# Ledger of designs, part 99: designed miniproteins, single chains

Each design is a single chain, and the fold is of that chain. pLDDT is the mean over its residues in the fold that is shown.

## One batch from the design tools (miniprotein)

Design m3451
Fold by ESMFold2-Fast:
Structure m3451 (fold): chain A 93 residues (1-93)
Amino acid sequence: SDEISEKVREIAEKALEEFLKKHKLTPSDLVKKLGSIDKFQEFLEKLHEIMDEALEQLLEMKKKGEPESKLEELLEELYKKIKEEIDEALKKA
């Protein structure tokens, strides 16, 4: 379970880091673009919900003996979902 939790965290961190690098933003710049600390906290809560849902699905897949390729597919979908959430949060700001 720890390995799966670490992979989920790493995918989320990678998605956010790649977004910040692409747009030449620091984390503090992201807070400013979202408009407030409260909106940034709401954004983080949504990311945590997405990560928690993916973690639960991955743990169930591992428990059922699903192949690693299926777990990797879900991690790729997690990456896309986080990237879409970042784009949507900034669009609404």
Scores: mean pLDDT 80

Design m3452
Fold by ESMFold2-Fast:
Structure m3452 (fold): chain A 67 residues (1-67)
Amino acid sequence: MTPEELAEKLGVSPQQAERAFRIARAALKAGLTEEEAIDLVLSNVPGLTREQARLVVEAARKELEAE
């Protein structure tokens, strides 16, 4: 999923989606839990809901599983 596709799916800007995805991916690679990754996304990307942050974390997890 591209940042543009993720932005469309979430109803946010492409910059917000890319930033959130980058943070979620880094958090999961560092061994943080999904809840900790969600909290980091929410702390660093203003304007996202918890549900939107959860969807970003799920997308990042699937990308990491595909590597």
Scores: mean pLDDT 80

Design m3453
Fold by ESMFold2-Fast:
Parts: C-alpha cells; structure tokens; sequence
Structure m3453 (fold): chain A 60 residues (1-60)
C-alpha cells in the first residue's frame, strides 16, 4: 500500500515534469498531492485504491 502511495507521487512528479514548461506550479502540485493523499488517509488499501485510477495527465 505504501509503495503504491509513493508510486502515485512519483507518477505525479514525472508527469508534472513533462508539463513543467507549461506550468511549473502545476507540476509541483501534482507531486505534493500524491504525498498529501498518502499521509492523510494512512498507508493503507484506501489510499492505494484512491488513486490507482488516477494519473497526473488527467489533472492537466
């Protein structure tokens, strides 16, 4: 579960870097959003499921 939370954060960071030339603030927000979700719900199945279907590109 914790690994999935970290993966979501990394995916947000990676996708954000591709969009950084457009909006650096958005790129940072996508990365931190993943971390916030990880700590707010705890490192359990709920968090992993919460953003299993989410990608940073869907927020752009």
Amino acid sequence: SDNQARAAYKNGQLAGKFAEDVDGELAKELGWRGVALGIDGGSDEGIASGYSGLTASQFL
Scores: mean pLDDT 47

Design m3454
Fold by ESMFold2-Fast:
Structure m3454 (fold): chain A 62 residues (1-62)
Amino acid sequence: SKEEAERLMEEIRRLGREYRELQRQEEELKDVDPEKAQKYREERQKVLRRLGELSERMASLP
C-alpha cells in the first residue's frame, strides 16, 4: 500500500541519516580515539545491514 511504502521510505531516510552521522563520528575520532572510532564503525555496519533489508522490502512492494 501507499502507506506501507511511505513508512518504509521514512525508516530508510532515518537510517540513512544515522549512517551518515556514524560515518562522521568515525572519521572525526579515527586519529583521536581509534577504539571509539572502531565502535562507530561497528554501529555503522549494523545500520548498513538494516538499511539493505528495508531497501529490499521497498523493492518488493507492488
Scores: mean pLDDT 84

Design m3455
Fold by ESMFold2-Fast:
Structure m3455 (fold): chain A 73 residues (1-73)
Amino acid sequence: SPRLEALLAEAKRLTREILALIQSLPDPEQALEADNRLRRLMDEFVAAVQAGDVERAEALLEEMRALKAELEA
């Protein structure tokens, strides 16, 4: 599906951006918590894509964008 391919590409880009932000965090405990949140979101995103659940995949991308915004604050 072209839509699912686009969502996968965006998830990969967001993951790289979020990982870079996590690496810049001064507190190791905050970095670990953020890494655990990203891992959970990615696992759920992959499951949604494998199920063909576009709505769930889009919702999970929005959660990833929210995590990125929190880390940029």
Scores: mean pLDDT 88

Design m3456
Fold by ESMFold2-Fast:
Formats: C-alpha cells, structure tokens, sequence
Structure m3456 (fold): chain A 97 residues (1-97)
C-alpha cells in the first residue's frame, strides 16, 4: 500500500542518514569552513528533512521512482554522500515492487 511504501521510505531514510551523518557534517564543513559543529549538524538535519519530503511527495503524486532518483541525484550532484543516501532510499522503494 502507499502508506507501507512511505513508512519504508522513512525507515530507509532514517537509517541512511544515521549511517552517513558524520560524512555529511564533514562534507559541509569542508565546503563551508565557517560552520560550527552545531550549525553543520542542523544543516544536515534540514537536508535530511528536505530529501524525505521530496521523495514522500513524489510517491504520493505517483511519480516513477527512477524520475525521483534522477532529479535528486542531479540536485545533489556535487555531494557524493547525499547521492549515496538517495540511492539507498530508492533501492528500498524498488524492493517493495
């Protein structure tokens, strides 16, 4: 069901971000050296919320999973870490089919 897919996306996203949180913070601090640790962590959390909201909304709108993947990877093309997170979430969605 749609709700089962959304719940699985939330679980996959939470896991992927937990596994890569330190890498996201490190990437942000490398790109923006003036960020404090607390500011970098807040930015990482905002990016997490944004990615999940975009994926959830696209699923609710019935958009193809591959279109979601392509758009998000283009949006985050300069972030290898965020691309890994997008791939992890999309692969979990594909497993539900």
Amino acid sequence: SLEEIIQRVREAGRKAFAEHRDEIVAELKKKYPNLSDEEAERVAEALYDTILSLIENAIREGKPVEEIREKLKEMFKDSPVLQKIVDAIVEEIERLR
Scores: mean pLDDT 79

Design m3457
Fold by ESMFold2-Fast:
Structure m3457 (fold): chain A 81 residues (1-81)
Amino acid sequence: SMADLERTRSMAAWLARLAAHLMRVHSPEETIAEVEVAAKTYLSTIRDPALAEKMRRAVELIKERVAAGEPVDVAEVLALI
């Protein structure tokens, strides 16, 4: 549904902002671990397999940017959902 899509987009945007915030003062490994904990909780609430797959791709993009020391862009993350 549109409500499920909107909720999934909101969760992805929040994870991107969380990662960007944590990267300022935490190591990449610590940031990735925190993102993974939050992502597991959010993924468990998504019942639509297609939205869950898009969310998994968004989480992987966030983790890749963090590991590379590159900025996490909310718009780039949302383009995957």
Scores: mean pLDDT 89

Design m3458
Fold by ESMFold2-Fast:
Structure m3458 (fold): chain A 63 residues (1-63)
Amino acid sequence: GAAELAALRAEMEAMAANAVAAGLPRSQADTALERGLAVARETSAEAGKRTLEDELVRAIAQL
């Protein structure tokens, strides 16, 4: 429902914010978040969250 979607979005935004705190440029974190949210809307909440996690981990590894 709407509450679960709001909670998922908040969790994904927190993941992106943590990546920025770890040194990832805000623009890269925002791009990863946008991609993750798009996947969540089209496929599933879990797929979107995993996409965001993979993108953030990959980007941080390249710092």
Scores: mean pLDDT 84

Design m3459
Fold by ESMFold2-Fast:
Structure m3459 (fold): chain A 79 residues (1-79)
Amino acid sequence: LEEAEKEAKEEFEKVVEEAKKLSEEGQKEVMELVKKAQERAAEVLKGRDPEDPEALKEATEVALKGLKEALEKAKKLKE
């Protein structure tokens, strides 16, 4: 779990760095994907014990997947 959280944090930092190189419109699109990923992760935890390691792992995996999608979007927008 700790390793997955670290990977998600590193991926988020990569998304932010790539987004900084985009236009305002590109940054908005990338950040909307990041927000959607965070919302999906929060939904996984909804109604579950936040100390449940399985729930935290699932939420982290959902967030990481969304962050990777945001990073790919940022790279495509740079052309």
Scores: mean pLDDT 76

Design m3460
Fold by ESMFold2-Fast:
Structure m3460 (fold): chain A 87 residues (1-87)
Amino acid sequence: MEEVKRLEREIEELGRRAREAAETESREETLRVHRELSERIREAERRRAELLSTEEATRRREEASRYAAESLLEIGEEIDREIERRR
C-alpha cells in the first residue's frame, strides 16, 4: 500500500501543477503543460487502479475461500447432529 499512497500523492501534485499552469501561463503554454501533466496523471491513475484491483481481487478470493470452508464446516455439523438424533 506504500506504492498506492505514493501514486496518490503524485496524482495530487500533478493535478495542482495543471491548475496553476492554466491560471498563470499563456494559452499556448497552458495547453502544452496541460497535455504533458494530463498524460502523467493518467499513467499514475492507471498504475494505482491496477494495484488496487490486484489487492482487491486477492482479498476477495481469500474471503470467498474462508466462507466456503466455514459453510462446509456448518453443513458437516448439521449432518453429524442428524446422525446422532437418529440413534
Scores: mean pLDDT 66

Design m3461
Fold by ESMFold2-Fast:
Structure m3461 (fold): chain A 79 residues (1-79)
Amino acid sequence: PLAVAVGEVRVAASVEEAARAGEEAAKRTQDMPGVLAAEVEARPVPGGALVRVGVFAESQEIAERAVREALELIRELAE
């Protein structure tokens, strides 16, 4: 069955840096087999930014894995 997963990460980076990291993560996520769509939003918070990732995929396992990998990549790129 089709599935959606959502996750978020806080990074100690500017919202511009966080948004760029999120866009890169979304591009890589969209290339994953079984991923149908990926969306990213970044917003400013005190001391950094909050990035939300949403994935629509062919299965719950794929959606959850894609979100997890995207959040880890965002942390790495924003540091």
Scores: mean pLDDT 85

Design m3462
Fold by ESMFold2-Fast:
Formats: sequence, structure tokens, C-alpha cells
Structure m3462 (fold): chain A 81 residues (1-81)
Amino acid sequence: MEVEKKKKELLEEAKKLASDPNVTPAVAIGQVRAKAIKLGLSMEDILEIVEEFKKEINTKEAQDELELIKENLEYEKKAKE
């Protein structure tokens, strides 16, 4: 339950950051990822935040950028296993 609450709070923070036209989705996710790691969230939790954020995005370019970020996170997870 606490993990789900933290994931929702981080998703809302990413959405607020991305509402600034000077902030790219990649920058928003980068900041949220750093906070998630500090909070002790797993790579799976971070991937879920990225997937939910991708669903909220309206542009193809931003969706493609988030998909690449997701692929990179999955690659990092496999490299550590």
C-alpha cells in the first residue's frame, strides 16, 4: 500500500514537471527516478511509473521518448541480475 501511494505521488510530480513547456518528459522521469531510488522503490516500480506516465502523454514524440527510457530501464535491470 505505501509503495502504491509513493508511485502515485511520483506520477503526479512527473505530470506537474512535464506541464512546464521547458521540461521534457525525459527530464521529468529522470527527476522522479532519482527520488524513487532514494525512497527505496524497485526498478519494477519505476517502470510502472514510466508506463502510467506514457499513457497520460498526448504527443507521439513524447511517447516514443518514454518508450526508449522504459527500454533503457529494463536493460539496466537485466544487467544487474
Scores: mean pLDDT 76

Design m3463
Fold by ESMFold2-Fast:
Structure m3463 (fold): chain A 97 residues (1-97)
Amino acid sequence: NPEKEEEERRRRTEAFAGHIAIIEQINPDLSEEQRERLLRWAAELSGAEVETIRELTEKYKEQLNGPEEESNELVSKTLSETTEILKELGLEYTFDL
């Protein structure tokens, strides 16, 4: 079903973009090369374009600057969702900086 495949791609794309935003926020001194590797990693796992991941990552960072309660819930949801997706793919979080 092409519609369900598109929905799943969207779900993965959003989850991995959010995960990158979290990584970059807790590691503000990441090099440009490390940030580019994160984007390529997320694009590969989600099946999305690097530019799409980059756009969604910036949008997610804006949401992380919201109220603390809401941003903490968003982080927990994103990490849980990314973990489940990686489990579905038979992978653990394996990105090393």
Scores: mean pLDDT 76

Design m3464
Fold by ESMFold2-Fast:
Structure m3464 (fold): chain A 94 residues (1-94)
Amino acid sequence: SLLDEIEAQLKAQIDMLRTLLPDRPEEVAEVERLLREFLEALKNSDLSDEEKRQYVQEVNQLVEEILRALHAGDEAAYRAALARLRELIEQVKA
């Protein structure tokens, strides 16, 4: 199903972050928690498959921003991207 594909993609992203950011386990764990919350929000939503794909694309961009920020040691950029991810999850829940 689409949700199974999304779950597999999100797990792959977390595995990538763990590999690329071995010195940032707490930040990776926070992203994992938020991606799990995002998946549950999608499962409980009445969104169309197209709307779900659009939210997944936004999450993919935010995960890339988080990776770049943490790799650069840019704590402000990391916090901003994390806040945007939290906001996106609330939009899915609405």
Scores: mean pLDDT 89

Design m3465
Fold by ESMFold2-Fast:
Structure m3465 (fold): chain A 96 residues (1-96)
Amino acid sequence: MEFPVSREEAVATARAAIGNLEKAYYYEFEKGDKVNAAKYATSAGILATALVLMDPRLEPVAELIRKAIQALNKGDKETAERYLAEARRRVDELAA
C-alpha cells in the first residue's frame, strides 16, 4: 500500500483496536453501560479502518473487528465474543 508501516506498528494498532473492542464488550455485556460501550466500539472501528489503510494484510482483522461491533450493536454476546477471539488469534499469528 501507499504508506507502509512496520509490522510492529501494525500489530500495536491492531492490539489497540482489539483492546477497545474488549472494553466495549465489557461495558455492553458485563456492565450494561451502553454509552461507554458505544465510545469504545467507535474507537475500535476507527482503528480498524486505519489498519486497512496502513496494511491490506490486516483487512481480515479489520473485518472481524467490524463484525464484532455489529454483533455488539445487536446485543449478540456469543457472536461478538467469537469474532473478538478470532481477531485476537489473527493478530497473534501476524506478530509471530
Scores: mean pLDDT 82

Design m3466
Fold by ESMFold2-Fast:
Structure m3466 (fold): chain A 57 residues (1-57)
Amino acid sequence: SEEEKIEKAVEAALTLLGRPASELSDDELRTVATFVLKELKLPMSYLPKVIEAVRKR
């Protein structure tokens, strides 16, 4: 499902960063989320949802 794909992207982003999302600027989070979506070959339209999910975690 879309929600499962977003969760996979969130986990990948957090693993790559090795630090809490609260320590990231919006630009840093956007950059890492974009990289993760490209690597996982997921739609870039998921970007706002991934950013929101990472921030709420």
Scores: mean pLDDT 79

Design m3467
Fold by ESMFold2-Fast:
Structure m3467 (fold): chain A 80 residues (1-80)
Amino acid sequence: SMEEELRRLNEELLARLEPLVEELRERGAERASALLAQYASRVEELRAMAEAGAPLEELIRRAAELLEEALRRVLAELDA
């Protein structure tokens, strides 16, 4: 199902981000770590859209947009 497929993708993505979140915390980049955690929360909102019947293509597009925004904000914070 679409919901199951999105769940699997989210789990895989979050698992790959976990080491980065930990590294940012170890470096004392608390704000950058918090921004990445906020992204994880936004991805959970996307899951609600899937349960409401949103097309998989739209869900993937929104997930990519959220990731790009999150990474851009994290990089900006680290450069500050």
Scores: mean pLDDT 70

Design m3468
Fold by ESMFold2-Fast:
Structure m3468 (fold): chain A 72 residues (1-72)
Amino acid sequence: SPPPRIRVTATTRSGRTYTFETEATPEGMARFGERVRQLLESPDPDDRRAAEELLRKYLEKLLEIQRRLAER
């Protein structure tokens, strides 16, 4: 079966929207981590807050996928 996909979205207070979608694979997780790292290095606190929200949502979806796999 193809690997499950994770899509997360965060919108800043200024109205910028960030949407990231990757496969739940080590390579996909690494790509997501790099994008989040770039936002966390932003001098804009709205970008850093969006990065934290994206990371939280991604971890929640990853844990949900792991729970579903454990139930099989």
Scores: mean pLDDT 82

Design m3469
Fold by ESMFold2-Fast:
Formats: C-alpha cells, structure tokens, sequence
Structure m3469 (fold): chain A 89 residues (1-89)
C-alpha cells in the first residue's frame, strides 16, 4: 500500500488542489485518477486529464503504479484538459 500526493492543476498548470490517497502498487494510473477524482468531488473522468509524474513525464493510464515507477510518497499531477466547445451535432 502506497501513500501518494495528487496535485490538481488547471489547463494552464496552476495548482487548484491537492490530496493524499492510499493506493496499491498494482492499481493502474486510471484507477488512481478515479480515486483522486472521488476525493476532489469532480464530475469528470480520467480521460479529462493529463497525468504526469514529478519529472513532468506523461503516464499511461493502462500502466500500474509499479510499472510507472511510482513509489510511496511520490507526487502525481493531474492537469485538466479544457473541454472542446460543445459541438451540437
């Protein structure tokens, strides 16, 4: 079990919020993102974010924390993607 810090960033990279979550090293980046969204009480999905490690590298949502090299005490950044303007079909 890992404790990681998740930092929520706006589309421009400004910090909006942070939280600490407990996760398993076998959890995927997608599952970790979903847990963070529940804590932030955001009505958004993992696909609405870019997930970055402390080095600014993009993390694949399908990788586990172990595969992504995330360790206890590490920080993940969730950067909001601005929604495309509503395209009425």
Amino acid sequence: MLKIKVVLLDSKGNKLAETIIEVNEEDTIKEVTEKALEKFKLDKGPEDFLVLNKEGEFLDLEKTLKEAGIKDGDTLYMRILEPAPPVVP
Scores: mean pLDDT 78

Design m3470
Fold by ESMFold2-Fast:
Structure m3470 (fold): chain A 58 residues (1-58)
Amino acid sequence: SASAHRTLRQAILSLSREEIETTSLEKLIAELSKTDPEAAAFARSTGGKNAKELIENL
């Protein structure tokens, strides 16, 4: 959904450069699941393995 995509985008944009390079996709999904389960499900569907790959797949 558009709201899940927006929440995921905001979560990624709030990460520091170091966090983007080091944060695993599972860690990002776990944090998102606390506030927006739909955004977590959307992130899981992208096929990336870490936050950097997730950004490349968006």
Scores: mean pLDDT 67

Design m3471
Fold by ESMFold2-Fast:
Structure m3471 (fold): chain A 81 residues (1-81)
Amino acid sequence: SEEIEEKLRRIEELVRRAVEAGKRGDTATAEELAREVGRLLRELGLSEEDVKRLEAGVLRAGVTGDEELGEQAIELAKNLL
């Protein structure tokens, strides 16, 4: 689906931006970006359980500035869609 691919690309961008914010110590921006990822996942029809799990993963990647955790969150999102 073009809609799924478009939103997945946006999720990937937001996750990478959250990690970059975390590397700069901008925890507030990382938290906002994690919430935006959760909103997009909800729009894609993921269960609330999967949304919470992914949002927590993105938040952890963001606040730690950990690129590997960010890529793991992206792969989990792809596997659930």
Scores: mean pLDDT 87

Design m3472
Fold by ESMFold2-Fast:
Structure m3472 (fold): chain A 94 residues (1-94)
Amino acid sequence: SLIDDLEEIVSLILKGEPKSVINKKIEELAKKYGIEKSEIRELVKKMLKLYDGEMSEEELVELDKKILEIRKRVGEELDETMEERIEHYEKVKK
């Protein structure tokens, strides 16, 4: 899913992988989901902010809306509640 793919990029950043590796993965996901590389970077940035506990409630709602919009566009199943999606995003906290 988009969430799992975004979590993979976040994990690579947290592991200290080279920017070249991260940029290749961003490019790959941009093609996979039919969105711009800048949109993937913004989503990753917001997920890192969530991981650091620096995200406001308003920013979290906006992140959820953006992820849902992309998931709907690519035909992913959307039967989960907002609370279940937020819990999935927060699984990056290890």
Scores: mean pLDDT 77

Design m3473
Fold by ESMFold2-Fast:
Structure m3473 (fold): chain A 56 residues (1-56)
Amino acid sequence: MKFIIKVYDSRLEVGDKVLLETEEGIFEGKVVEKLSDNVSLVEVEKDVIPRKVEVL
């Protein structure tokens, strides 16, 4: 199952792979849409709240 979360990070471009650091561990996500220069939508396998984002 896939979830779409909003991530505030100006480094993200559509198609980028990211690591989302959460209280439940680290999950890989993929940027599916860029809403503005500093906001993107990321598809991830689990409904998580990111505390930190690392661009791969």
Scores: mean pLDDT 80

Design m3474
Fold by ESMFold2-Fast:
Structure m3474 (fold): chain A 90 residues (1-90)
Amino acid sequence: SEQDFLKQLCELFGVDPSKVTEVVRLSVSEFCKEVKLSEKWQKKLRTVVKEVKVPKELLGKKVLDEEALFKLLLDHDVAKGVEDIKRAVF
């Protein structure tokens, strides 16, 4: 779910999910800059994700595990794609 995604995202940055006040939509390029990803993971993420919905409180923070972040975003993007197809058909 969206809530589970946001909780997992906060955990990867060491942020308390209960303190999230606002969620913002960023392009993958803006997101990569804000969370200070290494060039290796920026290149991989740009090939699979176009935009990310992220708690404002994560902006400017360094992610604790870049590989785990990539996997979380990929899984969420795949799940979102399936949901968007369902909405278009029904």
Scores: mean pLDDT 74

Design m3475
Fold by ESMFold2-Fast:
Structure m3475 (fold): chain A 97 residues (1-97)
Amino acid sequence: SEEEERERRRREEEERRREEERREEAKELGEKALKKMLEAAKKGEEEMQKVAGEIMKEAREKDEEAAGDYLEELRKAYEKVEEELKKEKEEKEELEK
């Protein structure tokens, strides 16, 4: 029936929009996490770990279905923080020559 096909298309569109919104929210969380962790890293490793733990706790307290995407974005943010810190260290060592 045309009505069933129309309803199905609408549900698929709604599901796609929800997935897109969830991915955008996860990405924004990852970007905020990256910034906060980089700022905390300037104060030391302990502060960075504390901030990371707080962000992870907030992610887990969100919608359980979104939690996996948030944790993946947080993992990527962690890797990016490590890369940025390594790059800054290498650049500093080059300047000291």
Scores: mean pLDDT 71

Design m3476
Fold by ESMFold2-Fast:
Structure m3476 (fold): chain A 74 residues (1-74)
Amino acid sequence: MEDIEAMEESLERVEIDKKLLDKLSHVVVAEYIKGGAMKLVVLDLPKDKKEKEEVVNKAIEKNKESLKALKEEA
């Protein structure tokens, strides 16, 4: 269950589910590091709904890109 494909699918669901945005206090951004390592950064979400949505969408895009890079190297 803890594989890259399952994580990527989970992120896709979160991107669509606007109801989750109201309950989110933070997001995790996975940043791919050369050498096959993944850096996880926790970002606190702003209380403003518009800014929260923008941060979450940007984080999801970065996470998808990092997960794809990791899969291609594995």
Scores: mean pLDDT 65

Design m3477
Fold by ESMFold2-Fast:
Structure m3477 (fold): chain A 70 residues (1-70)
Amino acid sequence: SSKDQKIKTAKLLSSASAQYDLMGDTDTSKEYKQRSIQKLIDAGYSEDQAKQETDRWYNDSLAHIKSNMA
């Protein structure tokens, strides 16, 4: 469904944001995070819900990448 596709895209954008942040590409990281939030809003999430979900995926991705860097 269109909603499911938007949510999947938002999750990928949030994960990519984490990867770019770890690479030191802060500007690209911020752009991808904003795009993730917008995709969730387009999928019917409130702004607050979209920010919370994007931050959750971002932090999950950071934790996963950092654990593999040990």
Scores: mean pLDDT 87

Design m3478
Fold by ESMFold2-Fast:
Structure m3478 (fold): chain A 96 residues (1-96)
Amino acid sequence: VEELVKEARAGNREALERLIQLAEKDPSLTDVAVEALEAAVNMGDPELVRRATEVVMKHPDASKAVAAVLLAIGKALEQDNEELLRAVTEGMRAAK
């Protein structure tokens, strides 16, 4: 998992997709879900941001989920990227 996190942070889209899949299956991997969301926002991929946000919001640690989503919103605003902001909102909606 640590290797996939490093690859995703380096911009490897396949590694990021694998992290999202792992976090979807394992509720103990909240930190992995948070890392996936951060990597997706840094990568600038709206679809991966949407999926990672949904996964983070479904994880049981609500405080970590909220902190991760706020960080993602902050990064999207810093990038002046409206599509990433929309992706975060769509991911939050999908998790309800």
Scores: mean pLDDT 79

Design m3479
Fold by ESMFold2-Fast:
Structure m3479 (fold): chain A 94 residues (1-94)
Amino acid sequence: MSLLEKIQKLLDEVEEIIRKYNAGELSVEEAIEKVKELLKEAAKLFEENGLYDEAKAYENLIKQLEENKDNPEAAFTYMLLAKHELEEILKELE
C-alpha cells in the first residue's frame, strides 16, 4: 500500500468514527479512543516517511483529545481538526 493509500484509509476511518459519533452510535469516550489510535498510526507513518513536523502536530492532537476527553464539544472540535489536517496532507501529497 502506498503512502497516499495509507493516508486515505486513515482519513476514511476518521470520517466513519465522526459519522458514527454524530449518529449516536459511539460514546464520546469511544470516539476519542478510536481517533487517538488512528492519529497515533498517522504520526508513526509520517515519522517513518520523514514528515517530522506533521508527526509532531498529530502527537499534539492526540494530547489535546486526551486532555479534553471529559469535554464533548472540545473533543469533537479536535476530531474535526484531525480530519481536516489529514485532508490537507493528502492534497499536498497528491
Scores: mean pLDDT 81

Design m3480
Fold by ESMFold2-Fast:
Structure m3480 (fold): chain A 69 residues (1-69)
Amino acid sequence: KKYTIDAPKGKKAPVNGKVVSADFLAGVKITKMKGFEGKYLSDLTEEDFVNKEIKKGDIIPPYTTLVIE
């Protein structure tokens, strides 16, 4: 089952699954999120997320839309 998760202010993932696409808004620095400390959102690519397994409760960066299967 496919899900689109929009996390404009950072949210916990509501489902387990595999990321099939990712879209980002540039210019936001992520400083206090597990796995993204010190990265800017503009430094993330679709390749950083596509094919990544996520678990329910994992932190999604703010201003990110993920499509999950």
Scores: mean pLDDT 69

Design m3481
Fold by ESMFold2-Fast:
Parts: C-alpha cells; structure tokens; sequence
Structure m3481 (fold): chain A 103 residues (1-103)
C-alpha cells in the first residue's frame, strides 16, 4: 500500500541516520514512519516540524514527501541542501498545507 511504502522510505532514512551516528534524527524518523503506518499523519507532521526546527532539512523533507505520497500518491523531489533558507521556507509551507488538509 502507498502508506506502507511511504513509511518504509522514512524508516530506511532512519536506518541511514542511525548508522551515521545521528541518533536524534533516527529517533524522529522512526517515530514518523510509525505514525504514517498507523495513519496518524498529524503526529508525523509534528515530527517533520521538529526535524526542520533542529535544522535537519533533508530529513524533514523526506517525512513531508512520504506524507504527500501516502495521502495523494504524488512523490515530490526533495532538496539536498541542509542550509538552504528557501528549502526551509518551502517545507514550512508544505507542513502548513498538510496540517490544513488533516484538520
């Protein structure tokens, strides 16, 4: 299912983050994957906001991409520049749009 595939993608990123010693990022990504699997998209959005707040733009983008895939079956390319202010602003806007859709 799209939801399971979306959660699997986030979990794969969590495994990578864990292997690189990014335990904080890995924890938030695993919690996001579990929330997506359970259909708790609000919790997954909250985890994406926390990742963005901590400066983990690529991880936040992966969670948002997975949520969009689960909800709309529409994959979106994610930015790879962790310091890109424009990427951060785009992610904030997408998070707000997803929160509005789930309200």
Amino acid sequence: AARDRAADAVEQMAKWAESEGHTEVAKLLRESAEAIRNGDYRAAIEHARKLLELGHVDAAAQVISALRYALEDKPVATGSNLTDEEAVERLRKRIEELEARLA
Scores: mean pLDDT 73

Design m3482
Fold by ESMFold2-Fast:
Structure m3482 (fold): chain A 96 residues (1-96)
Amino acid sequence: VKQQIENIIAQTSQQLQSLGVSQSSVDRLSQIMMESADLMLEKGTASSLAAGAIRVIGEVEEVILKEKFSEEKANKIAKVVDQALLQIMKLVNASL
């Protein structure tokens, strides 16, 4: 499962870079996504899944505000991360 999650995060990082997210923000988001996924796998509860998702969403919001993306670009970034989170949570749930 961890390798599949790492692959999702790597693909998501590539998509975020193509949308103009800075390398430092991409690195930060990748780290937070991996840490959140590890916590989800460790705890295995609905609350841990929700908490992990909220943490990642908060970091995405901070990146969007910090880098001053337009609403259109922000929506594209949010969609990319949302899709990644859904895939990660699906893998975590299947592994529990």
Scores: mean pLDDT 81

Design m3483
Fold by ESMFold2-Fast:
Structure m3483 (fold): chain A 58 residues (1-58)
Amino acid sequence: IGRMIEYSRLMDQQGRTDSSRGLRAAVRSGVVFSDDQMRDMLTSRGFSDDQIQRILDS
């Protein structure tokens, strides 16, 4: 769950509330993302490798 918290913080800091809202809703419904799924999703949303790794490590 730390990964979702870090992602939400980064999205809020970047003003991307729509994306963070969708991810929070998915987590709330019990969806669990693997590291590969998270990396693919975050890459498609324009996050850098450093930001992605930071989220995965949280």
Scores: mean pLDDT 63

Design m3484
Fold by ESMFold2-Fast:
Structure m3484 (fold): chain A 88 residues (1-88)
Amino acid sequence: DEKEFEELVKLMVVLSIKMKKENKESLEDIFKKLKDPKIREEAKKLYENDPELKELAEEVLKSLTEEDKERLKKFIEDFEKKEKEKEK
């Protein structure tokens, strides 16, 4: 669903910005954190309540071409697959 993908991208951008200020974390770590419902809710609240973060997330999403969206989807799938392999 495009709506779920757009929400995920916005939450990734918000969490990535927050994490870069506090800790150097990989995109894999950001995806792991977004699987936690509490962290996902916190990221969603940041998106809704911080107009600067909301604007940045919207701008990133708006700047993505259809090709960029497909590449990002593959990137997400590859990261999830790599994460599962590391858990062994």
Scores: mean pLDDT 70

Design m3485
Fold by ESMFold2-Fast:
Structure m3485 (fold): chain A 79 residues (1-79)
Amino acid sequence: MELSDEARLALRSAERLGGEVKEMTIDEFLEKADELPPDTLVIFESGEVLTLKEAIPWLKKTRKSPLTGKEFDKVTVIR
């Protein structure tokens, strides 16, 4: 899948700053969300970059991309 320019920039910034980049399932993300730093960024398979405050309520209601409406199972977390 092609990442958005924002998603690619966020990934590169995390790598440069020694931040952790991890792919996980939506279920694993929601289970661990309370343990993640508040500045954590979440990237959907469609390339949308969201904050924890935006990603958590979205993924609790739906597993569909806000951009494409397609269902997805995994997110990329940057912390």
Scores: mean pLDDT 72

